# Designed miniproteins, single chains, continued (5): the designs that were tried, part 104

Each design is a single chain, and the fold is of that chain. pLDDT is the mean over its residues in the fold that is shown.

## One batch from the design tools (miniprotein)

Design m19613
Fold by ESMFold2-Fast:
Structure m19613 (fold): chain A 72 residues (1-72)
Amino acid sequence: DARAHYRAGLEAAARGDYETAVRHLLAALDLDPNFEDAQKALAIVVQSPALSPEVRAEALAYLESLGARFAN
């Protein structure tokens, strides 16, 4: 389940749908907060200028709340 969301997030990012990518990566991390690949993917995706500021802020706040090393 977490891996399915991670895969869906990567597929969304590959086609430029970064909002959907963030949604799936957050779902993966909600299921497995220690999923390092999902944390790294989310940290990369939030750097994308195509994200709305609100979605980016929510993703960064989530990473910070986890104490994740990948939040910038």
Scores: mean pLDDT 76

Design m19614
Fold by ESMFold2-Fast:
Structure m19614 (fold): chain A 109 residues (1-109)
Amino acid sequence: MAEELLKKALELLLSKIKDEEIKEKLKKEYEEILKLSELDKVMAAAYLAILALALGNEEAREVLEKAFELLRELGAPEDALKALEELLKYAEENKEKIKEEYEKYEKEK
């Protein structure tokens, strides 16, 4: 479940990324996350889903909801859940700015 959720979150994020170097870096980071605990994998899935949602992939919302549910089942600290809720709120309030920063990063030469 955690690994499947993490993989889906990565796929949804990668669908919004055009830069091949960023894609390869994310795939490499994903392989390192796969070695971590179930809790850490679900935390990573939530982070990737929030980023995908910020970049305009609404399909990431379902992944994020499942991640929050699984985090509660795994006994994630309340502080960690609050940090993710704050990150989601920031991402939703700053979608346009996040998209502009990503486009600027992709265009740097």
Scores: mean pLDDT 79

Design m19615
Fold by ESMFold2-Fast:
Structure m19615 (fold): chain A 100 residues (1-100)
Amino acid sequence: SEALAFEEELLEKYKPKVEEIKKLPPEEQLKKLGELLGEMWREFGKRFGLTEMGEKIAELLREGGETGKTAEATKRIQEYVEELKKDPEFAKKLEELLAA
């Protein structure tokens, strides 16, 4: 799967930044981790023609990091993705992405 291969590339690329974040105070860790995960989702979205999804997930992660409402942010992301999966066109694109 090209999507799984790209996800692995992103994880390796951002691993050093995660280690740097671990050295910060807890409140700064949460904010910076939210921003970092948002960057990864933006790159994924751009790579696979899912730019709007990537931007929306990045914004929800940024808000969760800034407010500390991580459980609410996670719930909103899950609800958004599940709603996208109900669209037959999105489901087809996702299947094609995972098959490549």
Scores: mean pLDDT 80

Design m19616
Fold by ESMFold2-Fast:
Structure m19616 (fold): chain A 100 residues (1-100)
Amino acid sequence: SRQAKLNELKAWLDEELARLRQEIHDLESKPKTPEVEKELKRLRARYHVLRTHGLDLIEELVKTSNLTLEQLRAELQRRIDEMADELIEKIESFLKKVKK
């Protein structure tokens, strides 16, 4: 049912947000190498997108598609990753402009 899919995806969202918070916290305790900084940017962008857009994306996907729960998770993951990458590019472009 649609309600069962919504409940499962909402539970996944809550678990993913908790996981990202923990991963960010763990990385923040490590030495600030370029690799660690790059991963922190990626995880923080992903966390921001999930926190701000995750529920709306879940509702849209469940409403507009007849995909299985596994397919919905895969599509949700792809959209979140794309939005996170776009957010990073926008932030980096802004920072390059402000340094002039």
Scores: mean pLDDT 85

Design m19617
Fold by ESMFold2-Fast:
Structure m19617 (fold): chain A 96 residues (1-96)
Amino acid sequence: SMEEAEKLIEEGRLAFLEGDLEKAKEYFEKALKIYEELGNKEGVAESLYLLGHVYKKQGDLEKAIEYFKKAKEIYEELGNEKGVEEAEEEIEEIKK
C-alpha cells in the first residue's frame, strides 16, 4: 500500500541517520518494490535516489552513480527539474 511504502521510507531514513546502512537499504528496497507495483513513478525515483545515498555512504561509488542515474531518468520523465538537479549534483560530487 502507499501508506506502507511511505512508512518504509521514513524508517529507512531513520536507519540511515543512525548509521544502519544495511537496514536503510532493506527499507528503501521494500519501498521501491511497493511503489513499482503501484505505478508511482515519483516514489520509485525517490527510493532509487535514497538507495544511491546508501551506496555512497557504504563507499560503493559505482553503485551510487547507477542509482542516482536511474532516479534522474525518472525525474526527467516526470518533468521534476529539482529531482534531476539533485541527482546530477550527487553524480558530479562523486566523480570529483
Scores: mean pLDDT 90

Design m19618
Fold by ESMFold2-Fast:
Structure m19618 (fold): chain A 100 residues (1-100)
Amino acid sequence: SFIEELAKEAVEKILSLELSEEERQRLLDILDEVLSSKGDPLLELEIQLGIEKIKVALGLGSQRLVDALDVVLEGAKKVKNAGLDVREFLKTLRELLEQT
């Protein structure tokens, strides 16, 4: 499906960032928080990305994690613009990341 193709593309881009195990686990945790939310998943992703950017500015975060979240957000925007389910994309992406 188009969602699976976009999720695979996003995974390949995220893997190229060479996240540490801690950064990878934090990314999975953020995806879980977004998926458990009852609100707009795009807005929740933008909020989480903003939090991680603030952490980087304070010397407490990871630029690689910010870059990974930017990849996720771009994929999610493409899915929404195609009129498809953003939650299905995020779930597929999370499952693929967990398997790598």
Scores: mean pLDDT 89

Design m19619
Fold by ESMFold2-Fast:
Structure m19619 (fold): chain A 86 residues (1-86)
Amino acid sequence: KLPSFEEVREEMIRLVREFAEENNVDPEVTEELLEKIRAARTIEELMEVFREIQEYVLSLPVDPRKFTALMIELVGLLFEAELYER
């Protein structure tokens, strides 16, 4: 089943929130990123937020396996959404 845009956005929010909670990421930065995801109205805008998340996570001294897992899940989600209608 191909996800709707709303389902993709909600799943992206869930993945980012879970990662932040598990890795004790700054709650202020986390909320800023989550607000950007919630404000996105297109897959293109979600891809821009994904780039910001990727740059931020790469700057963190977190377990490489954990950030790689998050990146793979986010890329897979956005790629599936992009293939759906674009």
Scores: mean pLDDT 77

Design m19620
Fold by ESMFold2-Fast:
Structure m19620 (fold): chain A 66 residues (1-66)
Amino acid sequence: LEARVESLLKSLELLAKSYPDNKKVQEIVEEGKKLVKENPASIDLVRALNNKLTEATKEMVELERK
């Protein structure tokens, strides 16, 4: 669980670094980091982080299509 949470958090941080000017992506990544800090490692946390990663990715796709 801990390694899974770390992997997802790292993916979110990479997205934030790749799209620093995208406020929506930054917001989603910040929410994910807050979830990790305020919640114990669990299957629910892993699912929540995976959902945040999916949402951030969808925002990027919409941005690229303009």
Scores: mean pLDDT 75

Design m19621
Fold by ESMFold2-Fast:
Structure m19621 (fold): chain A 83 residues (1-83)
Amino acid sequence: MKEVIDEAIKYLKEALKKSKNPVFQKALESAIRALETAKNLNDKEGAIKALQVAIDLVEKYETDEEFKNELIAKLKSYLEKIQ
């Protein structure tokens, strides 16, 4: 679980660096914090919820279609590995 969450955080931080949208940036920062909290508490349910929120944020706000599709696929893979 922790390794999967660390990979998810890594890719979300890449999305954060690439984003020019302050609303998306603040929302990603919140999702990253939720994942870090879930990792520290070994909270599987919290990690699942945070990943679902991250997927929804990327689908709504990411404008780079290729990066968006790749990131969503990775996040969905991480979600499947945790559940």
Scores: mean pLDDT 84

Design m19622
Fold by ESMFold2-Fast:
Structure m19622 (fold): chain A 83 residues (1-83)
Amino acid sequence: GPFPRTPALEEALRLGLEALRAAGDNREALAAGIGAVLIAIGGAFEAHLLRLRGKSEEEADKVLEEAAKRAREVARRALELAA
């Protein structure tokens, strides 16, 4: 597919979407959940651009790992705010 993905990135995106569903009308939880999803999608897009620029798969995978880690951390905070 056009966007690269890893199990960690897919898990981070899933967790971010879970946080959005749990947030209801909690504005802070909604903002954090949106942030988590955007970090995950942004990381996939950045990795795709690196590949188009002729960068290595290792460099692209590092971007995906960093995005997955950050998205997971933000999604966890969103879930805590929604609780």
Scores: mean pLDDT 80

Design m19623
Fold by ESMFold2-Fast:
Structure m19623 (fold): chain A 85 residues (1-85)
Amino acid sequence: SSIEEEKAELNALVQQIAQTIKALLDARYAGDKEKTQEYLKKLKELIAQLKALLEKNRDVMSDFEIKSVESTISLGESAAANAEK
């Protein structure tokens, strides 16, 4: 169903955000400014997609699922803010 497909997409975005945060940190520690900017841009795009999908599916999600996604968004936003220093 479309709902199951959207929940799978939410889970995929959460995983992609975690992977992108790691890649961003690795690039930053290596002093790779170009890769840092690329991963920062990708992270911001993934966060925006996750926020949109969360708002679309909020009514069909449990409180635990919502809080888990919100925690991922918060972690991603913190990583992005720290990379811009």
Scores: mean pLDDT 87

Design m19624
Fold by ESMFold2-Fast:
Structure m19624 (fold): chain A 69 residues (1-69)
Amino acid sequence: AEKEFEEEAKRLLEIGEKMPELRPGVELAVEGARKYAEKLAKETGDREEALREGTKLVREARREAEAAL
């Protein structure tokens, strides 16, 4: 789950590198998903499930960014 989260986050951040106007938005989306996963993991004690939920947020943000291209 952590590896999958970091891979999806990297893909989203790469979109921001190629399109500087999207960079602040994709950085905020990755940071928000990371904080959400950390909070969820602390509340539930299930780090793997929390990272899967965070990965879904990053993946949806990436689809939105790609649709803007």
Scores: mean pLDDT 81

Design m19625
Fold by ESMFold2-Fast:
Structure m19625 (fold): chain A 68 residues (1-68)
Amino acid sequence: SAAVEALERLAAEIEDPEMREQVLRLIETLKTIEDEAEAESLARIGLRILAQEFGLDPAAVEARLAAV
C-alpha cells in the first residue's frame, strides 16, 4: 500500500518515540483496510490528529502524503 509505505518512511524520520509509536499504530490499522482509497483517507485523518497532538503543521504532513 502506497499509504503504508509513505507512513513507514515518515515514522523513520520521527525522533520523538511517542509520536513514532502512534504512527506505527496507524500503519497497523491501515494494513487491515483492503480499499486503498479508504486507507489513504484514514491515513490523512490520523496524521492530522497526530500533527495537532504533537504541535506539527498539518499542511506539512499533508504535503508529505501528497508526495506518495
Scores: mean pLDDT 74

Design m19626
Fold by ESMFold2-Fast:
Structure m19626 (fold): chain A 59 residues (1-59)
Amino acid sequence: MSGAEAAARGIAAAEALAAQGDARGGYTVKGSGMREAEELGDRAAAERARAAAEQAYNS
């Protein structure tokens, strides 16, 4: 899986969980998506996933 693909999955999952009001789930997905994106060298995507998950967790 490409870095962009991994990051897109993580971001989409975190945003979907945030929309459902699942802050804890959003935070969990942040760790998964951010780690995968970082491993694949996609720092910008990793930071976006982090921001989305933190927004979900703090909602």
Scores: mean pLDDT 61

Design m19627
Fold by ESMFold2-Fast:
Structure m19627 (fold): chain A 68 residues (1-68)
Amino acid sequence: MSKEELERESAIYFTAGGLLYVAAEIENDEETRKEAAELFEKSLQLDREAGAPEEVIKRIEKFLEEVK
């Protein structure tokens, strides 16, 4: 994948993860929370492959820690 494609895919996964995280918090649903974490992990992987700035990587890692 191109860098631009990796960045776009990462943004999609991050957005989806955020939406599921909000749903999990509202519903107190552990399964949905795990799904949100998986999407954030995929976003993190794609951003690392794209060579995203360290501050972006750390931000996603912080969200992932909060979700787990």
Scores: mean pLDDT 79

Design m19628
Fold by ESMFold2-Fast:
Structure m19628 (fold): chain A 95 residues (1-95)
Amino acid sequence: SHEELKKIIEKIAKELEKEYNVTFEEEALETLFEYVLKNPELNNEKSIRFLLLYAIRLARRKGRNTVTKEDIEKVLELYEKSKNIAEFNDLFEAS
């Protein structure tokens, strides 16, 4: 359900905030939520964690400890261009 997905995203985001000493903007998590609703194959903890971890890497690469909507949008753009995880990683490292 919508409520369950929102809670899963919030739970994983809080775990990652503590582990990596970062913060996710509310708009960043909302952007991921809307995308996962349209792409139900991503509605699992592993996929959500994967996308959020890459968003953290992107934010840190830019010298920030805050993950923004733009960071999430970039990760989702790379996901859409990717056919598999290996291609995703190659595109991310090239960006």
Scores: mean pLDDT 86

Design m19629
Fold by ESMFold2-Fast:
Structure m19629 (fold): chain A 125 residues (1-125)
Amino acid sequence: MSVEEKEKELIKEIMLEVLEELRKHPHAAPFLDLPDVEKDYPDWLSIVPNPLSLSKIEEMIESGKIETFEEFREALDQMFNNVLIYEDETSELFEKAVLLAAEADRLLEEKEKELKEKLEKIRKE
């Protein structure tokens, strides 16, 4: 495997680790899969043009649509902002979005540091 190929695979592994940790969070349930927008949120798509979930983001990583850690961060931010734009600030879903977004920021900072250390090791081999 080339250095470039090893770096790409490592970035993918770190992104998938972040998704796994987010899925374990007590407020992750509404974000696991896309909401039933026809049943529960019939106006969702008029307000939220790019619906995202943790499962959809994982699919995008596996398909190569998300290749960089920055694209991954942007996708997570979009997923949370979709809820924050649509929901009232007093809603349970809004509160869950705020709390899970805070955990995502913490994990992204931690995993970006880990990624940089692992990339330096690959580059020295």
Scores: mean pLDDT 77

Design m19630
Fold by ESMFold2-Fast:
Structure m19630 (fold): chain A 74 residues (1-74)
Amino acid sequence: SAQAEALRAQGERAYAEGVAALRAGDYDTAIAHFREAIRLYEEADALEPSAEIRRAIARARNGLALAEQFRADR
């Protein structure tokens, strides 16, 4: 659906912002963006389940875990 596609696109933008923040060493900002990406992807999957969206959720969760680890380890 158009709604599911819009949510997925928003999630992809949030994920990209999370990756950019992670690369910049801004771990709190990265965490916030990865959490938002997960939320948006989960909403998209709830409307229109797909393996692609579930892989995107897993990728965003990995980004979140990495950002949380780097924040804790500094």
Scores: mean pLDDT 90

Design m19631
Fold by ESMFold2-Fast:
Structure m19631 (fold): chain A 74 residues (1-74)
Amino acid sequence: SMDELIEELLSMSVEEFASRLSQWVQSIKDPEKRQQAAEILDETIKRVSELLAAGDLKGMKDVIRETVRKLLEL
């Protein structure tokens, strides 16, 4: 389920998170939506890395949840 995926993503390292979402993005059949999803993922990895460096765990979780929601809306 998507809720189960979100819980797994929240327990992962940034590297594991990036790998998991990258695999999902590559599974998108529509090339335009795949490109949009790739751009969302790139922005998310940057934001998560910055928040991790700042020790903002709540901010990281919020960004991850927002990213999953945006990807589902494609």
Scores: mean pLDDT 78

Design m19632
Fold by ESMFold2-Fast:
Structure m19632 (fold): chain A 75 residues (1-75)
Amino acid sequence: STEEELERIRKILEKSVSQLPEELQEEARKLMEETLKEIREVLERYKDDPGKAAIRITGLLIRYVGELVDLELEH
């Protein structure tokens, strides 16, 4: 289901956030929640095309990693 898929991705991202300095974790979680919201929309829109969903989710995750890099460089 969409909720089970989203929860699996959340667990992976939360683990990566826990590796950041504590002072950055709150802002990183905000970026994570925004990314998960967009992933949910992709999973709903492409529920009948899992290959296309996977490609788009990969793009969203690449963007998220870039946002985390920017967060570290700014702080």
Scores: mean pLDDT 84

Design m19633
Fold by ESMFold2-Fast:
Structure m19633 (fold): chain A 68 residues (1-68)
Amino acid sequence: MELLEERKIGNLIGRRYREDGEEVWKAFKSEDEEIDDLAIRRKADGTWVDKDGKEILPEVGDIAEAML
């Protein structure tokens, strides 16, 4: 997994990773304290899924990406 970028969002840290052509966004409280419930993945076909692989509404995924 390759770290592509890091953004600060209020008191959170958003990090974007690349894994096998997919983008993964993870939120952290500080440093490496991951908030698993906020993890989202954009698959190669553009579909957003949550940490469990369940499809997220496109509007929610797009908003999360814009905030991260």
Scores: mean pLDDT 69

Design m19634
Fold by ESMFold2-Fast:
Structure m19634 (fold): chain A 64 residues (1-64)
Amino acid sequence: SLQQQINLLEAKKTFVEMSYDVEIDLLLKQGKFDDAQKVKDLKKQYQQEVDEKIKKLKQQLKQS
């Protein structure tokens, strides 16, 4: 169902965000501030893409 797809994407988003946060923290501890910023930008891009996908699925659910 669309609701199950939304729930799965939200769960996957949380997991992927956590993996980015671990990488960011590691880079910051190493003093690699520019590399940490690049990973933060990738995390933001991922969040925007998955949020847009979730939004489209929620809109389809309302039309059903």
Scores: mean pLDDT 88

Design m19635
Fold by ESMFold2-Fast:
Structure m19635 (fold): chain A 92 residues (1-92)
Amino acid sequence: SLEKEIEELIKRLERNSSPAVLVVGLSVLLTVAKKTPEVSEELVKKIEERLREANELLARAVALADAGAPLAELARLVGGRAAEDFLREYYE
């Protein structure tokens, strides 16, 4: 079903994306979901919540980095590979 396809795309984005790419990807999926009558309001709200969490994570990581937080703390907050991609994208 289309809902399962959207959920699988969210999982793929979460698996391999930097926080910035995740925010962009979820924003696109949210726009598609809102324009598709077959997509449930429950799935739309789920995408909105995931996008909110991704935005909060990115904002917190930026604030902590600006305050001089250790890279280990940033890696814990952003999560493994996402932390490497985040640092490469914004601080390299």
Scores: mean pLDDT 74

Design m19636
Fold by ESMFold2-Fast:
Structure m19636 (fold): chain A 80 residues (1-80)
Amino acid sequence: DVELVIEVLEEGYKKLGDKLSERARKIVEEFIKKAKENPEKYEEIAEEFGEKVQTLSAEDQEQLKAFLGEVQKLLAEKYA
């Protein structure tokens, strides 16, 4: 369910977003905003997010990868 994924992304961002750089935070915030406005276009929005991530430094990409891993853990807990 795309709505559940968006909720978990928002929860994870509120909890862990301060661990990300300013640029990475803006990319995540834009992703969440667009996904909430157009959940039917989630796949397209996720692809755009991936492209924006590629413009980040290697350090920012690794931090964002760790952040997304934590979001995936939260999502797995919601399936229980």
Scores: mean pLDDT 80

Design m19637
Fold by ESMFold2-Fast:
Structure m19637 (fold): chain A 86 residues (1-86)
Amino acid sequence: NLRDLASDAEIAAFLAEVRAATEPLVEAGDEAAAADVAAALTAAFLRSKGLSERAVELFLEAARAADAGDWERRDALAAEFAELLA
């Protein structure tokens, strides 16, 4: 959970940065570019909190599974992510 890695203020600042970077792309209809920018900013944020490359990959895949409504895959990836942080 992001709240275990960062303060509410840091998470709010990160979400504001993602929105500022992606909103013009979404308004232009470039949803793929917006998704790529959001993923890159998320990866950079997680690395700044000391997460390994594998943990970053698991987090991004879990987020994609959740967006796709694949909760079974999301829960499996989230469990593997939690194991890496233990």
Scores: mean pLDDT 78

Design m19638
Fold by ESMFold2-Fast:
Formats: sequence, structure tokens, C-alpha cells
Structure m19638 (fold): chain A 93 residues (1-93)
Amino acid sequence: ADKLIKEAIEYAEKAKKYLEEGNYEKALEYAEKAAEKALEALKVAPEEKKPLIEEAYNHLQEAIIILKSGVKNKEEALKHIEKAIAKLKKALE
């Protein structure tokens, strides 16, 4: 699971960077890649790590919904990506 969690973190950090730069298209692309890796990690993770990965996955899905919406709230999408990164990092402890 740790390799998939690290890959999810790397993609989520790229999504954050592109979102901060105002590149919504790249932010969405990397948020979706982060969510895919988080979902893969969730399927193979030990039971004690699953709640943190699931919370991260849910935050990434919220960011994706915002980035796909007609009203792109950058600050809310960023907040969800940052929460996902924090939960994934905690899952590596």
C-alpha cells in the first residue's frame, strides 16, 4: 500500500501546484490520478490505514467535483486537496 499512497501524494501535490498556478485542466488531471492511486491503495491497505485513505479519497473526489463544475471555487478545491495530502501522509506513519 505505501507505494500507492506515495504515488497518490505525488499526484495530489502536482494537482495543488497546477491549481495554485490557475491551470484548472492540469489540476483536474492530477487530482483524478491521485484519486485513482488512493482507490488502489484502499483496496490493498491494512485495515488500520483504510479510514485515512478513504477520507483522502473522499476529499480528492470533492476537489474533482468542484474542478468539473461551472463554478470553480479554487479555494475550496485547494482545501480538499490539502486535506487529502495530510490524510495520505498520516497513513504512511
Scores: mean pLDDT 87

Design m19639
Fold by ESMFold2-Fast:
Structure m19639 (fold): chain A 70 residues (1-70)
Amino acid sequence: VQRTLRVPDFMRSESAEKLAKFFRALLRPEDVLDLSGLSEAHRLALTAVELEARGRHEEAARLFEQARAL
């Protein structure tokens, strides 16, 4: 069953790295993240987590580097 996961309000003030670590533990390949209302750094990091969950590790690494540069 596909799940749509949203970022809890208390996590929105956390770093992109911490947010990525949190969702790596929870996200399955079939899950989708709700990226609405997030900062650019958070959107990049969470998109990278979705790519990692789907086995697209090189693309995920590039997005993590972009998020870190912000």
Scores: mean pLDDT 78

Design m19640
Fold by ESMFold2-Fast:
Structure m19640 (fold): chain A 87 residues (1-87)
Amino acid sequence: SATEAAIEALLAELRARLDAIVAETDDADQAKRQAGALVREASARIEALIAASPLSPEEQARLLDRADGALVGLWTEFQARLDAKAA
């Protein structure tokens, strides 16, 4: 659906921005603060997209759950990459 495509685009944008933070930031605490803000921003944008969609409440709940899982995955991968850079 158009909503699912928009969510995937936001997740891809977030991944690229998180990758840039890992590449550009030598301060791990600063990197985590910046990344945390971006994840919260992406979460809010995804919630707004789903709320504006013509989907049923049940379909909206399923998309929110899937998006939350994807955001957790991106955060976990970001932390692993940041830790690997420090090693």
Scores: mean pLDDT 88

Design m19641
Fold by ESMFold2-Fast:
Structure m19641 (fold): chain A 73 residues (1-73)
Amino acid sequence: MKEKIEKLLRANLAGIGTVAGEEVARLFEEDPEKGLEYARKKIEELRSQGKDAEAVRLETLIKGYEEALKELE
């Protein structure tokens, strides 16, 4: 289950076509917890850069993944 959710998240992150999404996807391959931490920091960076649309997309994907992980634990 966790593996399937992780692959779906990676595909969605790659699909949004941002450098931030690609970096988060790479980190999720190694450690989902590190990927989540990086994603949270990247969301703040994107918002500070005025890239609110990208930040919202990443935030939405991460929220779904966090809920899924919480239920698996």
Scores: mean pLDDT 69

Design m19642
Fold by ESMFold2-Fast:
Structure m19642 (fold): chain A 80 residues (1-80)
Amino acid sequence: MEKAREKLEELRRLVEEEPDNQEKIVDLLLELLSLLSEEARKKVQEAATKIDEESIEKNLSLKERWERMIEEFERILEEE
């Protein structure tokens, strides 16, 4: 899981510095997802759905949505 943790740190930094850079964020997310197990990817999809629902309810900014996604990735990687 070393590469996944490294990509997660890159993603965290990118979201903090360039939260509006959707293309780069999505590219890095796809790289991170490719390093995860099928079970972990399913958990990410579940987390993404929950964040999407919360973003509609609370009018979350793009940065806030990505920050929540990063928190879920951290939790998922720790539970492997």
Scores: mean pLDDT 77

Design m19643
Fold by ESMFold2-Fast:
Structure m19643 (fold): chain A 72 residues (1-72)
Amino acid sequence: MDKDIEDGIARMSYGVLKARGVSKDVLDRAKKILDLALQESDPEVRKKLIKKALSLNDKKKPPSMADVLKEI
């Protein structure tokens, strides 16, 4: 359980998406997924959420929160 590492990963992931120039809608969805990851105690679920957030881009529709939760 590494809160400092998780916060760092969330900030880095958000920064990467912002640098990619993704739309605000994609960025907002990624932020919600990363916030969910920071609340998660299961490292496997947390890892999946971070990967999901990082996979977001304008080339495909961002997943709904229900779709993200379905993968947990």
Scores: mean pLDDT 69

Design m19644
Fold by ESMFold2-Fast:
Structure m19644 (fold): chain A 76 residues (1-76)
Amino acid sequence: MAEKERLIAEIEKILKENGISDDKIQEVTELARKLSPEELQRILDAIKEREKTHKITDADVNAIIAALKEFVKRKE
């Protein structure tokens, strides 16, 4: 299987389990498709670390979206 698809699916699963809306999950996954598998792994690791200490919130997801947009802009 394509590693990038696997990483995106894991991110989507964690966000769904934390009650994040489908619209926000879709925005995250569309931005994530523009990243490399290595960059996606770093983001997934950061999400997993956050989840260990508290439930992921809309504010956490907005911060992730902002970071993803910066990664995409740097790559063009």
Scores: mean pLDDT 78

Design m19645
Fold by ESMFold2-Fast:
Structure m19645 (fold): chain A 79 residues (1-79)
Amino acid sequence: DIDKLIEELKKLQEERKALPPEKTVRANVIRYLAKLFKRDLGVEVKTKEEIYEFIKENSDTPEAYELDKKSLDRLIDLL
């Protein structure tokens, strides 16, 4: 469920705001997303590209896929 994934990313962003800035978090975000995909969807993903491919396969229209992709990119960039 993409909506649930977006909510999890928002929670991660709020948790990160409580921590001192240290290093780029993008690699850790991708690792965390891979863990969520395996836990909640039973799907093993390792890269940002594999996450996008999964979203594409589970999107009803090309327009929905592009919106979900942009939403995830924005949430990842905020982390």
Scores: mean pLDDT 61

Design m19646
Fold by ESMFold2-Fast:
Structure m19646 (fold): chain A 92 residues (1-92)
Amino acid sequence: MKEEAKKLIDELIKKEFERYLSENDLTPEQLKALVEEMEKRKKELEKQIDFYESLGILEDYVKYMKALLEGNREEAKKLALEIYQKIVESLK
């Protein structure tokens, strides 16, 4: 699960990067800034894996990321709400 989550994060970040490159002609300076921002975002998302694992909801988070990768916005929204509810319940 944890390794699958890390792989999905990498794929999501790569897709965001590729989409931005396909829509924009970047200067070398802009490309460097984008790469630095994507690496920062990846590290933040990887920290979230440990958090979700500690709450026992890593499997739900993996399903959410898969829905995002597939472009299934309705399923992703549903899963995000379920994850949010589980987080709120775990903090009580």
Scores: mean pLDDT 79

Design m19647
Fold by ESMFold2-Fast:
Structure m19647 (fold): chain A 68 residues (1-68)
Amino acid sequence: SMEEEFEKMKAAAIELLKSAGLSEEQIEEFVKRAEEVYKEAKEKGWSIDEVEKKLLQVLAEVLTEHQR
C-alpha cells in the first residue's frame, strides 16, 4: 500500500539523517515535512513514485539547509 511504502521510505530517510549526524530537532523537521508530503499526495492522488521523488527532494533540502 502507499502507506506502507511511505512508512518504509520515511524510516530509511530517518536512518540516513541520523548517520549523517543531524540533530533530533532536524530529524523531527524532516518527519513533519514528510507527513505534509503524504497529506498532499493523498489530497492530489499522487502515485508512490511521485511521493518518493518529493521525499527525496525534502531529504536533500533538510541535509543542505542544516549543514550550511
Scores: mean pLDDT 81

